# Designs tried in a protein design run: designed miniproteins, single chains, continued (5). Part 104

Each design is a single chain, and the fold is of that chain. pLDDT is the mean over its residues in the fold that is shown.

## One batch from the design tools (miniprotein)

Design m19860
Fold by ESMFold2-Fast:
Structure m19860 (fold): chain A 91 residues (1-91)
Amino acid sequence: VEKGRELFEKGDLEKAIEAYEEAIKEDPNDAEAWANLGEVYFKMGDYEKAHEYFVKAEKILIEQGKKLGKLLEYSTELGIKQLEEGVKKSF
């Protein structure tokens, strides 16, 4: 991702695309790489592809947020159950 961003900032848009596509091949759930691809296409004037990649990045972020929220919910529920069990054993 860092190499792609450097290429993008230098205006080497084609090499930036290659670097971000490589990052996506390594991790297809890298929302940052998808968002960066969208930004490159936006700079190229390909607004349709830019929108497509931004939507992809948003969907990944939402899904990751939902997975994290589920893990946090389970952690909180386990903590509450341990506290309830401790209180019940104290009586």
Scores: mean pLDDT 70

Design m19861
Fold by ESMFold2-Fast:
Structure m19861 (fold): chain A 92 residues (1-92)
Amino acid sequence: MSDEEKRRLLEEAIRKLEEAAELLEEVDPESAEKVRELVEKGREALRRGDLEEATRYVKQAILVGMKAAVRTGNEEVLKLVEEAIELVEEAE
């Protein structure tokens, strides 16, 4: 897989996590803020071409989002986080 393909997969994972954070904003604003912070750091790493650092931040955002989805019982957040996991696994 090319670095360009890995970057596209990580950018798509970031988009899924941003959607998850939007859904979490009203039910778990602390987790929403943490996910947004981590995906912003991941996006900054992608701008620098640091795919390993970007992957680490995206994985941290996935962990926060997964815990929030399980705690809140929000099936749509869970789906978005699971889609982000698949994209990150494909990028590795």
Scores: mean pLDDT 86

Design m19862
Fold by ESMFold2-Fast:
Structure m19862 (fold): chain A 85 residues (1-85)
Amino acid sequence: SREMLLKAIALILEGIGLKIEAELLKERGANKEVVDAAIEAAEKAIKAALEAMKNPEKAEEALAEAEKALEKARAALAEAEADLA
């Protein structure tokens, strides 16, 4: 549905935003391994959301995978931010 497509686009944009946040944390001297994990998770979320757009019949599964990957990316970013304290 168009609604699923718009949700996929929103998840892609969030993933891109998390990658930008991770890059800013790198500039601040955050732990490289943690920041790299955040970037990897965000990229996985973007790929899953793109899969939802390419295969609408599997959109629910792909969007769920994207949301799970975004949760992992957010957790890794929170850890990187804590490491700077």
Scores: mean pLDDT 86

Design m19863
Fold by ESMFold2-Fast:
Structure m19863 (fold): chain A 68 residues (1-68)
Amino acid sequence: SAAEEAARAELEALKREAEEALRQGDYDTAISLVERARALALERGWEAEAASLATAKDILQGIRDLRA
């Protein structure tokens, strides 16, 4: 559906923005973007995507804490 296509495009945009934030060393922004992507995946019932994004968030939080 058009709504699903729009939601998927938003998910991919959030992932790209998070990747860019990481390249700049902005872990707080990257974590925020990953959490927004996870919330979207949960709302859409995309369980595998949501689980993958939860794992990514945990990894990023760990890296941020080591770099602080």
Scores: mean pLDDT 87

Design m19864
Fold by ESMFold2-Fast:
Structure m19864 (fold): chain A 75 residues (1-75)
Amino acid sequence: AEEKAKLGEKYYEEGKYEEAGKYYEEAGKEYEAAGDLRKAREYYSKAAKAYDLAGKKEKAAEADAKALALTEELI
C-alpha cells in the first residue's frame, strides 16, 4: 500500500497525472483490503484529483465515488 502511494506521489510530482491516479487508486484498494478505511479514502481522493488533472473525468468520478462511500462507512 505505502509503496503504491509513494509511486503515485512520484508520478504526480513529475506531472504524469494518469500514472499518479492509477497508483493512488491501487494504494486506496490495498489500504481498503487491509482495513485502513481512512487511508483508503484519502488515496481514492488523490486518485480522483490526479485523474481529473489528466482529463480522465470518468475515472476521476469513479474514484470520488469510492472515497465518498468510505467516508460514510467510517461513521
Scores: mean pLDDT 80

Design m19865
Fold by ESMFold2-Fast:
Structure m19865 (fold): chain A 108 residues (1-108)
Amino acid sequence: DVEAYREAARLLLNGDPEGADRLLALLGLTPEQVQAARDGLLSPEQLAALRARARAADEALRQQQIEEIKELVENNVELSPETLRRYLKTLKAAGLEDIAKKVEAMLK
């Protein structure tokens, strides 16, 4: 599940052990690897590899979502503040600062 890989890597990188532990099990990691991740026993290189795998697995879906967000924002489609906040999170994660600033302006 692409979504599970993405969220598990994000939670692990953000230091959310409870959420990361639940989702890391869905990545097919052994119980020992899940424990090592929680205890910080994974090296920075191993964490970077996990992040790269999650991003590669989610790349096509993320690209499609980003293009949809760009189209809606550029055409000034009226979106709820909740939807705009979700979009802002996705755009910032993708490093799209210009369109992220447009979404932030729409929230003000």
Scores: mean pLDDT 65

Design m19866
Fold by ESMFold2-Fast:
Structure m19866 (fold): chain A 75 residues (1-75)
Amino acid sequence: DEEKAREIERAVREAVSGVPGVLDVYATVLGDTAIVYIDTESEEAGQAWYEAARPKAEEAARRLGLKDVIVRVRV
């Protein structure tokens, strides 16, 4: 559970590494659903990073046998 959350978190962090406006990435797993939080400087930055990070989060979740992934942007 925690291990799966950290794996997804790592994949998303790698995808957004060096991307301006991203402050932090945190993930948690509830049952078979992963929730990824991306803290950003602004709503505009958040929208851009959401689109970049979501495919990576979905791919990692699928590889780990999870059925759903939710990406949340926080400003």
Scores: mean pLDDT 74

Design m19867
Fold by ESMFold2-Fast:
Structure m19867 (fold): chain A 65 residues (1-65)
Amino acid sequence: GFEELKKKAVEAAEKGDIETAKELLKETRRKYGEEKAKEVLQEVANVLMQQGRVEEAIELVKEVM
């Protein structure tokens, strides 16, 4: 479900796997729509920022939004 998809995207971000995080964001948009995709993006961006990975957060936003 949506929560599992979000958790996987967050875990990918924690591992630095930005490609997987992008794929999961696109999947969320397709299955649950724009608002849910933005929720996942916010959670992923929060994780990256907490880890000091600002450049990776910027790249993710550019690629998927």
Scores: mean pLDDT 80

Design m19868
Fold by ESMFold2-Fast:
Structure m19868 (fold): chain A 72 residues (1-72)
Amino acid sequence: SEAEEALRKGKEAFKAGNYEEAVQWYRRAIELAPEGSPLRVEALANLAAAYHRMGKWDEADRLSAEAERLFA
């Protein structure tokens, strides 16, 4: 699916240290993933990690909290 492809591309960008690119792909995966899906939770968690790597801690904390709520 397009959501799975976006998540994969985000992970590749993150591995390469291209955090801004990873953020764009993770956001795309979130837009395409069904609400409450494991894919959406994974994309939210990975987006939080990318923001944390960029020093955007407030954004990272909000996304981590959202992912935790969906996984609980």
Scores: mean pLDDT 82

Design m19870
Fold by ESMFold2-Fast:
Structure m19870 (fold): chain A 97 residues (1-97)
Amino acid sequence: SREEIFQRVKKILGEEEAEKIRKAYDTLEKVFPFFAHLFYLELEEAIKLAEQGKISKEDILKRFIETVETALALAEYLGFSPEDIEKLRKVLEELKK
């Protein structure tokens, strides 16, 4: 479930980073649902790989930053509202710190 995945994220990345990822997911779900779905699948895979010791915390964060960057670029190309573009930019800034 979604709640189970975010609990596992918290165990691996800590509470602060887990909250940033949750906020990113919630924003994508409202603004660009297709990318929320991709973000969730990436989250499931990344957590599984991290639990197996196959990827670092930095690798997880890089994957999510790349997913949000792609979502932002496509939203701009497709002519999303300035309000929705700004929401995606803020999420990207939060993930980058």
Scores: mean pLDDT 84

Design m19871
Fold by ESMFold2-Fast:
Structure m19871 (fold): chain A 108 residues (1-108)
Amino acid sequence: MKPDKKISPEELEKLRRRGEIVADIAKIFGLTEVAEYIEKAVDLMDTEKRRKLFEKLIEKAYELIDVYDRMWDKEMRGELTPEERAEYQARMDKLLEEIKKIVEEIEK
């Protein structure tokens, strides 16, 4: 396998901008812990391996935001049952744990 290549300054700048946008969206939804993980990961970007992990992080962040948005829409309509709330919370907890593990892999 090829050794990990350094990310170009231009590519790094694009990743930082993408991270800032997703972190800001997470903050709007009150998902501050997700935003903190994204900001931490961006500061560690230097290799192609970390870039691929960051892409997975962003994908999981979008999934979590989507799950939260669906739960919140049902809550606002008065249609969210206690059972559904528990299911949404379990999905969000799992996604947050996956995000945490990805950030731990980036820190290596």
Scores: mean pLDDT 82

Design m19872
Fold by ESMFold2-Fast:
Structure m19872 (fold): chain A 70 residues (1-70)
Amino acid sequence: KPSKKEIELEVYASMLIMKASVLKKIAEKEGNEELAKEADELIKQIQENRLDEEKLKELEEKIKELAKKQ
């Protein structure tokens, strides 16, 4: 059974995927192909690093920066 820390990281990663997915949907609606592509790359990186706390924190900052560009 996964540890409590692993469960917390999986939840954290899932929340980040949701945030990036929302940004991607908004970018697609606005015709911003570059922003949509950046959001998609962030989703892929989160999926590849679901249990890497340091990487997830780095990706969260990138999501915040991307959100500011909207």
Scores: mean pLDDT 84

Design m19873
Fold by ESMFold2-Fast:
Structure m19873 (fold): chain A 62 residues (1-62)
Amino acid sequence: SEAEEKTAKLNEELKKAIEENNQEEIDKVLEEIEKLYLEEENLSEEEREKREKALEERKKRL
């Protein structure tokens, strides 16, 4: 899907930013990933909570 393609692209950008230790780019990409995940069509409340927790775990590791 279009959302999956965008998510894959953002994850690659995130990996690159982490490798480059570019905090500004990391923050920007994380914001876009969060927006995309939370705005995904047909997310249940439980799935949304799981994604929010996954995003918090990513932030904790950065």
Scores: mean pLDDT 72

Design m19874
Fold by ESMFold2-Fast:
Formats: sequence, C-alpha cells, structure tokens
Structure m19874 (fold): chain A 79 residues (1-79)
Amino acid sequence: ADAAVAAALAAARAAAEAVDRDPDSETKRQQLIDAIRALLAAMAAASSAARHRGLEELGTLVRDSPGAREALGEVLAEL
C-alpha cells in the first residue's frame, strides 16, 4: 500500500539522518540497515505505482546520504 511505503521511507530517512550525525554508531547503522530492509519489503508488496515512487524516493535518499548508500549496498548483498 502507498501508506506503508511512505511510512517505511520516512523511517529510513530518519535513520539515515541519525547515522549521518553519528557515523561511528554501530547501533544506528544497524537501525538504518533494518529500515532499508523494511522499505524494500514494503515496496515488494506494493502496487507498481507505489513501488515506482518508492524507488524514486529511495534514489534521492541514497544520493543525499552516504549512510543510506552504504546500508542499501549491504541489504542488496544479501540477495
């Protein structure tokens, strides 16, 4: 659902900001990895339109946050 993707994206953005403020925190980094996993799971269960919007917003997050880029890389490596 669109609402689930939007909520997961908001959580991922908040976690990325926390990591960017404290990049040495393993706990915050793990929370960001978990948030990215939750976002990808929400997108996989969503409609094509919601998934497209989620991918666009995730792309923006990864561009703007080094922490989010690293976390996404770790999640994708588990595929």
Scores: mean pLDDT 82

Design m19875
Fold by ESMFold2-Fast:
Structure m19875 (fold): chain A 61 residues (1-61)
Amino acid sequence: SSSEIEELRKRMEELQKRIDELDEKAKKSTDKEERKRLILEEAGLTVEYMLLYIKLKILEA
């Protein structure tokens, strides 16, 4: 539905902003263990983003 598509797009925009924030924090971190944690968190959000993207493409088909 159009409403579901709009909700998915908004959720994806929110996730992208969070991913970008984590990426910038990781780039600025001098602590290897902190960077590793930030990268793992970013990876988790990226997986969520990709699942929403796949769902969006199915709904747009």
Scores: mean pLDDT 87

Design m19876
Fold by ESMFold2-Fast:
Structure m19876 (fold): chain A 69 residues (1-69)
Amino acid sequence: AIELLEKAIEALKKGDIESAKKYLEEALKSPNALARTAAKEALEMIENGVSIEEVIKALENALKALRQE
């Protein structure tokens, strides 16, 4: 879960939206509810044309919460 969200952030920072989507879709299969919610919200933000910078910030906030568990 954490590794997939980190890979998604890295892909977004490189402008590789296709790879980022694949990592987020895989994170939806996570047993961790917070990771699934973060991935779902990020995918919806991308679909709705939200800025990549805002998507990255949302995922980084989710990672911070996951790392504090």
Scores: mean pLDDT 82

Design m19877
Fold by ESMFold2-Fast:
Structure m19877 (fold): chain A 72 residues (1-72)
Amino acid sequence: MEEIKKLIEEIKELQRKGYQATQAGDEETVQKYAEKLLEIHKWMKENREKVIEYLTKELKVAESNVEEVING
């Protein structure tokens, strides 16, 4: 479960940095963070059941937010 926790923290950081880069018009940085997010979401989709269990059981995330985290 530590691996999933680290990936969720990484997603949050990449989403925040990507959003800031979008607001600044830095298309190169936006693309870089988008590619990293896609890689993480691909892993989450391949491990969907395990990720859902972690998000709902450990973090008590709402079902709608779980799908958003996994699918990006």
Scores: mean pLDDT 75

Design m19878
Fold by ESMFold2-Fast:
Structure m19878 (fold): chain A 55 residues (1-55)
Amino acid sequence: KIEELEKKIKELSKQAAEVQRLAREGKIDPEEAGAKLSELTAQIVELLREIRKLK
């Protein structure tokens, strides 16, 4: 159960890294990058909260 949540966090972190890379290369708008990173961060925080509740 916790392993599955940790795996999801890792996948979201990879997506965040990709968004940051695209923003650095100028391939997406800074505003769009910010919105996507905000969404990914919110999902990671929620998963971390679930892990804390399980431990």
Scores: mean pLDDT 81

Design m19879
Fold by ESMFold2-Fast:
Structure m19879 (fold): chain A 62 residues (1-62)
Amino acid sequence: AEAARAEAERHIERAEEALAAGDLPAARAALLRAGGAIGEIDDVAVRQELAARLGEVAARLH
């Protein structure tokens, strides 16, 4: 649980960094990894918070 949360947070941060650098393929790859890690989180509130952040970053790709 803790490891999955930390992993999801790291991938979201990598996606945000890639977007800031204009590296769209790297941003997409990081978002996919973040989504996988979020799926391993049993805490509904934590999962929803991270899923919302993932969605905000994904929206910036369009």
Scores: mean pLDDT 81

Design m19880
Fold by ESMFold2-Fast:
Structure m19880 (fold): chain A 63 residues (1-63)
Amino acid sequence: MDEALEGVLANYLVDKGVPEEEARRLARKIVEDARKNATSDEQLPAEVAKLFPRYLEEWRRRR
């Protein structure tokens, strides 16, 4: 299940200009951190949605 979410998230990151290798790593990190905050599988997408813009912005800052 997490692998499917990571794949979708990585595709969104690639659409935002993140290289595929970095997009896969960033997506995995976002999902893993979101999973730590989620109390159930149904909360995972909401936690991912909160972390996504922050992690994308931090990546852009580093380039």
Scores: mean pLDDT 78

Design m19881
Fold by ESMFold2-Fast:
Structure m19881 (fold): chain A 65 residues (1-65)
Amino acid sequence: SAAERVLEEAVRLAEEALREGYSEENAIALAEQKVEELGRKLGLSKEETERVREEVVRRVRELAE
């Protein structure tokens, strides 16, 4: 689905940022930006975008542990 694609691409971006030495907060900010940009391009609803954003933040915090 479009939502799953947005989720996976945003998490991948955050994982790369963490690998490059970005802080957890900066990695989350980059991932949230990706969700907004790609979600808008793929036509996600506000509800779907909010759900994906919440899941992205959860996964990025897990990766930073």
Scores: mean pLDDT 85

Design m19882
Fold by ESMFold2-Fast:
Structure m19882 (fold): chain A 70 residues (1-70)
Amino acid sequence: SSAERQARAVLAADDEAALRALLREMALEAGASEAEAEALAEEAVARYLPALRANLEEARALAEAALAEL
């Protein structure tokens, strides 16, 4: 349904925002400036998010399958 697609898109957007915030914070802790940290976080998200999303979806499917056997 359209609602399920919208819910998945919202969750994916929240995951992206959370990942960006985490990467930005890590860059700041490593001594990057705020501008450098934001640029590095955006580049890393764009580069790695597709692979991370694929892995998260696979992990979720495995967890759901395991719960169904309980």
Scores: mean pLDDT 68

Design m19883
Fold by ESMFold2-Fast:
Structure m19883 (fold): chain A 64 residues (1-64)
Amino acid sequence: NAHLEAGRAALRAGKPEEAVKHFEQAIADDPTNAAAWGGLAVAYERLGKPEEAKKWLKKSHDAA
């Protein structure tokens, strides 16, 4: 999934805001993509939003 890889690249580049956008696109394309929900959780942790990160981590487990 191109959006999933773009999100991961944004995280590696230290751009969590861009990563959120890419992971949201990946989820829009396939809401069962557990890796995309996990990527959102990581991005939100880096944005300093641990409660949002925790919510998305649960979605990742539900999608798997």
Scores: mean pLDDT 82

Design m19884
Fold by ESMFold2-Fast:
Structure m19884 (fold): chain A 58 residues (1-58)
Amino acid sequence: KKKAKELLLKAIALKLRAIGLEYEAELTGDEELLKEAKELEKEAEKLLKEAEELEKAL
């Protein structure tokens, strides 16, 4: 149960970072920041799914 909560917290942290990078990309027009933000969003989604599966597999 603790492992699923750790993954959930990491996923939330990655989503917040992705939102920050998207906002910065909007202000600067930096496409590299937008790309990094999308990669962080995908990683966060992966961790969220893994956390959900751990909770269900109990």
Scores: mean pLDDT 80

Design m19885
Fold by ESMFold2-Fast:
Structure m19885 (fold): chain A 60 residues (1-60)
Amino acid sequence: MEKLAVAKEDFPATDPRLLSVKKGDELRILREVSPALVEAENLKTGQRGLVPRDLLEEVE
């Protein structure tokens, strides 16, 4: 089952593998890469990348 999350804070990505998010953006979590990082899709922009897990609030 896909997990949805909301970004709690702005995160401007400085690395091409990371996903930029704005506070309040809705994300689809695609997979857990590590305890600290998830691969996600930003539903507002359609972009994919790695996001720190601590910036995300799961909405289940």
Scores: mean pLDDT 79

Design m19886
Fold by ESMFold2-Fast:
Structure m19886 (fold): chain A 62 residues (1-62)
Amino acid sequence: MKTAVVDADVDNPEEVARKLKEQGVKKAIVRTRLGFDDLRAGVKLANALKKEGIEVTLVVEE
């Protein structure tokens, strides 16, 4: 069982979530930064990962 660390700055969150699901990832840590666009990107990726059944922890950095 794999844990992945992923930066929120990705062009296609749904594609990233699908690939991690196919690789057997069960847990993901999504790293994002303080900033409106960065936080929105982090939330979008977290939601895509949750849709694929992956447990998500969102980490916000300064």
Scores: mean pLDDT 77

Design m19887
Fold by ESMFold2-Fast:
Structure m19887 (fold): chain A 62 residues (1-62)
Amino acid sequence: SETLRAIAEDVLEVLKKSSGETLESILKTLEESLGLDPEEIRELLEKNDDEGLIEKIVEALK
């Protein structure tokens, strides 16, 4: 879905601009709301795997 992908891209942008306590807060919200594993998200961010992050978020939003 184009809408889900657009939402995922916005989430990715926020994640990339966030660090420290702000990033930890966002990761906790994604875990509690969408069941996304914070460790997987951190690994994808460290690898700069934008497409992998978008795919994970889109699947969680379905």
Scores: mean pLDDT 84

Design m19888
Fold by ESMFold2-Fast:
Structure m19888 (fold): chain A 71 residues (1-71)
Amino acid sequence: MSPEARRAYEEGVRALLEGRPERAAEHFRRALELDPRYWQAWQGLAVALERLGRREEAEEYRRRALELDPE
C-alpha cells in the first residue's frame, strides 16, 4: 500500500473521531483513488456514509470491503 493512501485513510479515521463524516468520506475516497484494494478504506467510507444517512451506498461499499478481506 502507498504511504499516501495510508495517510488519507488515517485522516479519514481522524475526521470520523471528530464527528465530521463528510470530511471523512473525502479522505477515504482519496485513499481508494490511490489504492482501490485498501479494504479498510472501503469500510471507513461505508461508516461515513451511514452517518450521513446514505444507507444504500454504505451497504454497497461495506460489501466491497468484505470481498477484499481477508488478504
Scores: mean pLDDT 82

Design m19889
Fold by ESMFold2-Fast:
Structure m19889 (fold): chain A 76 residues (1-76)
Amino acid sequence: MAEEYLEKAKEALEKGDYETALKYAEKARRLAIEEKDYKLAAEASWVMAQAYMALGDREKALEYLELAGEYSKKYK
């Protein structure tokens, strides 16, 4: 399920629907954290960072970029 939300988030991001991308990426991130799938949590956080950057929200973009990095450290 988390991977399905991530795929929808990536599709929305590609189409320029940044609000939908954030909605689905947020769901994917939360589910991935609950399942301890830190790799998927990192990917979802990266999608959120890209969407926030596209929307001009630099502070949120940097926040989620940092989270993606932290999650990436956990699955090594």
Scores: mean pLDDT 84

Design m19890
Fold by ESMFold2-Fast:
Structure m19890 (fold): chain A 94 residues (1-94)
Amino acid sequence: MLSEAEQLREGAILGLAVARVVIRTKSEDPLMLKAAELLDEAIDALRAGKLDEAIELAEEAKELAEKSGDEIAPEAVRLIRKAIEQARKAKEAA
């Protein structure tokens, strides 16, 4: 069985990956596409065990999505926010 920290980290990775797919399939907004690139970097950081770096990158992606006037921005922000929460809990559980 995965540890609680490992399960939370994997949940964060999945959440950011879903947000990235939603942005890339449904948005043409430059801010949203830049947010998706930051989510790729955040996922790589999570896989490398760099939780603080991943949280910072995901927060930056969330801020760019919130600045976007795109109709999918609320969905993307919700997914990113949940993933950030899971990453923070993974750090506390480690």
Scores: mean pLDDT 86

Design m19891
Fold by ESMFold2-Fast:
Structure m19891 (fold): chain A 69 residues (1-69)
Amino acid sequence: MVRIEVTVAPWAVGKVEALVEKHGGRLIRRERVGDQYRLVFEVPEDKADEVLEELKKILPDTGSVERIE
């Protein structure tokens, strides 16, 4: 499993969670940071790159996406 951290606006939380679920991942932590949410997910290693690319497509200017080992 690979951990991915995403910081997103509230409207994007559901989209991010649905995308991660679609790729067999799961939410580990949800934390409010000001007006945004910091989400930490575990995803299968073979799906991590696909999840990162899809997240970047959804959130190019709205949030941040980082892979955590």
Scores: mean pLDDT 76

Design m19892
Fold by ESMFold2-Fast:
Order: structure tokens, then sequence, then C-alpha cells
Structure m19892 (fold): chain A 67 residues (1-67)
């Protein structure tokens, strides 16, 4: 959902400290991984590794995108 991607990107900017474009791309990628059947924990780990955001922020985003 576009709305979930927008909200995830907002969380990555406000709580993760990412720039808007980086956050949006990360949120889109995370959403695709969830659609492909990756677990919330796997997606959160990949977000930490790719963006450097805190684990708690990555978990929050991954859970939101899995709803």
Amino acid sequence: SEEKIEEAARILVEEGGLEEEVARKAAEGAYQLIQDGFSVDEVAQLLVLSTGVERKVAEKVARLLAE
C-alpha cells in the first residue's frame, strides 16, 4: 500500500534520521521484501544493515509494512 510506504518513510526520517529520498527507497524495498514472504525480523535486520537505523526503528517499520 502506498500509504503504508509513506508512513514507513516518515518513521525512517523522524525516528531513523534518514533523508526523505533514502527513507522512501528503503520503505519501498522493505515493503517488497514483505510481499515476497520475508519475515518481519529478516526485513528489520536488512533495514539496519542497509541504512544504519536503530533496530527498534527498523522493527517498527517492518511490522507496519507487514500489516
Scores: mean pLDDT 87

Design m19894
Fold by ESMFold2-Fast:
Structure m19894 (fold): chain A 56 residues (1-56)
Amino acid sequence: ALAEALGDADPAVRREAALEIGRLGDPAYVPALVAALGDADPAVREAAGEALQRIG
């Protein structure tokens, strides 16, 4: 599942998962995206923020 990919060891995978979730626009992923805003990688945090903007 895309929510599982947000927890992947590779930050590139987490970033891509956040962008894909943003494209889907499914509000069920909002809690996972909010958690991703605290990610160690700034590109993942940015992607999560963009995804939340698309859903909201």
Scores: mean pLDDT 82

Design m19895
Fold by ESMFold2-Fast:
Structure m19895 (fold): chain A 63 residues (1-63)
Amino acid sequence: MPLSEEQKERIRAAAEPLQRRFLRQVLSGEITPEEAEARFYEELARIAGVSPEQAREFVRTEL
């Protein structure tokens, strides 16, 4: 499924800051790693205007 260049740029820009935020929450015991992964892709999808599944596929294949 094709993502626009704008959507790809939004994912790239948001991925590292979101990953760092959720990693800190896991390390502090606020959420589980499984919850962090789910929230990460939900937030990334919301920011980019794509489905969580599309965000997950892009991160897995391109990042």
Scores: mean pLDDT 81

Design m19896
Fold by ESMFold2-Fast:
Structure m19896 (fold): chain A 75 residues (1-75)
Amino acid sequence: SLELEEELKKKVDEIIEEANKKVEEIIKKADAKLAAAKSLEEVEAISAETQKEIDKIREEALKEIEKLKEEYEKK
């Protein structure tokens, strides 16, 4: 039904919005660390750590969306 599709989309959009907010917070913290960095090696380390944190948020959000879609397919 249209209502079930709309409910699923709203919940998926909420998961994406929450993930995007977490990524923005990570980037803001990374920008502060990069501004304080004193070497290229430190910049590389900060960039690698930041990407790893973003990837984790993305993976967690995708798993939550997949679980949600599976629950809606059973309805």
Scores: mean pLDDT 87

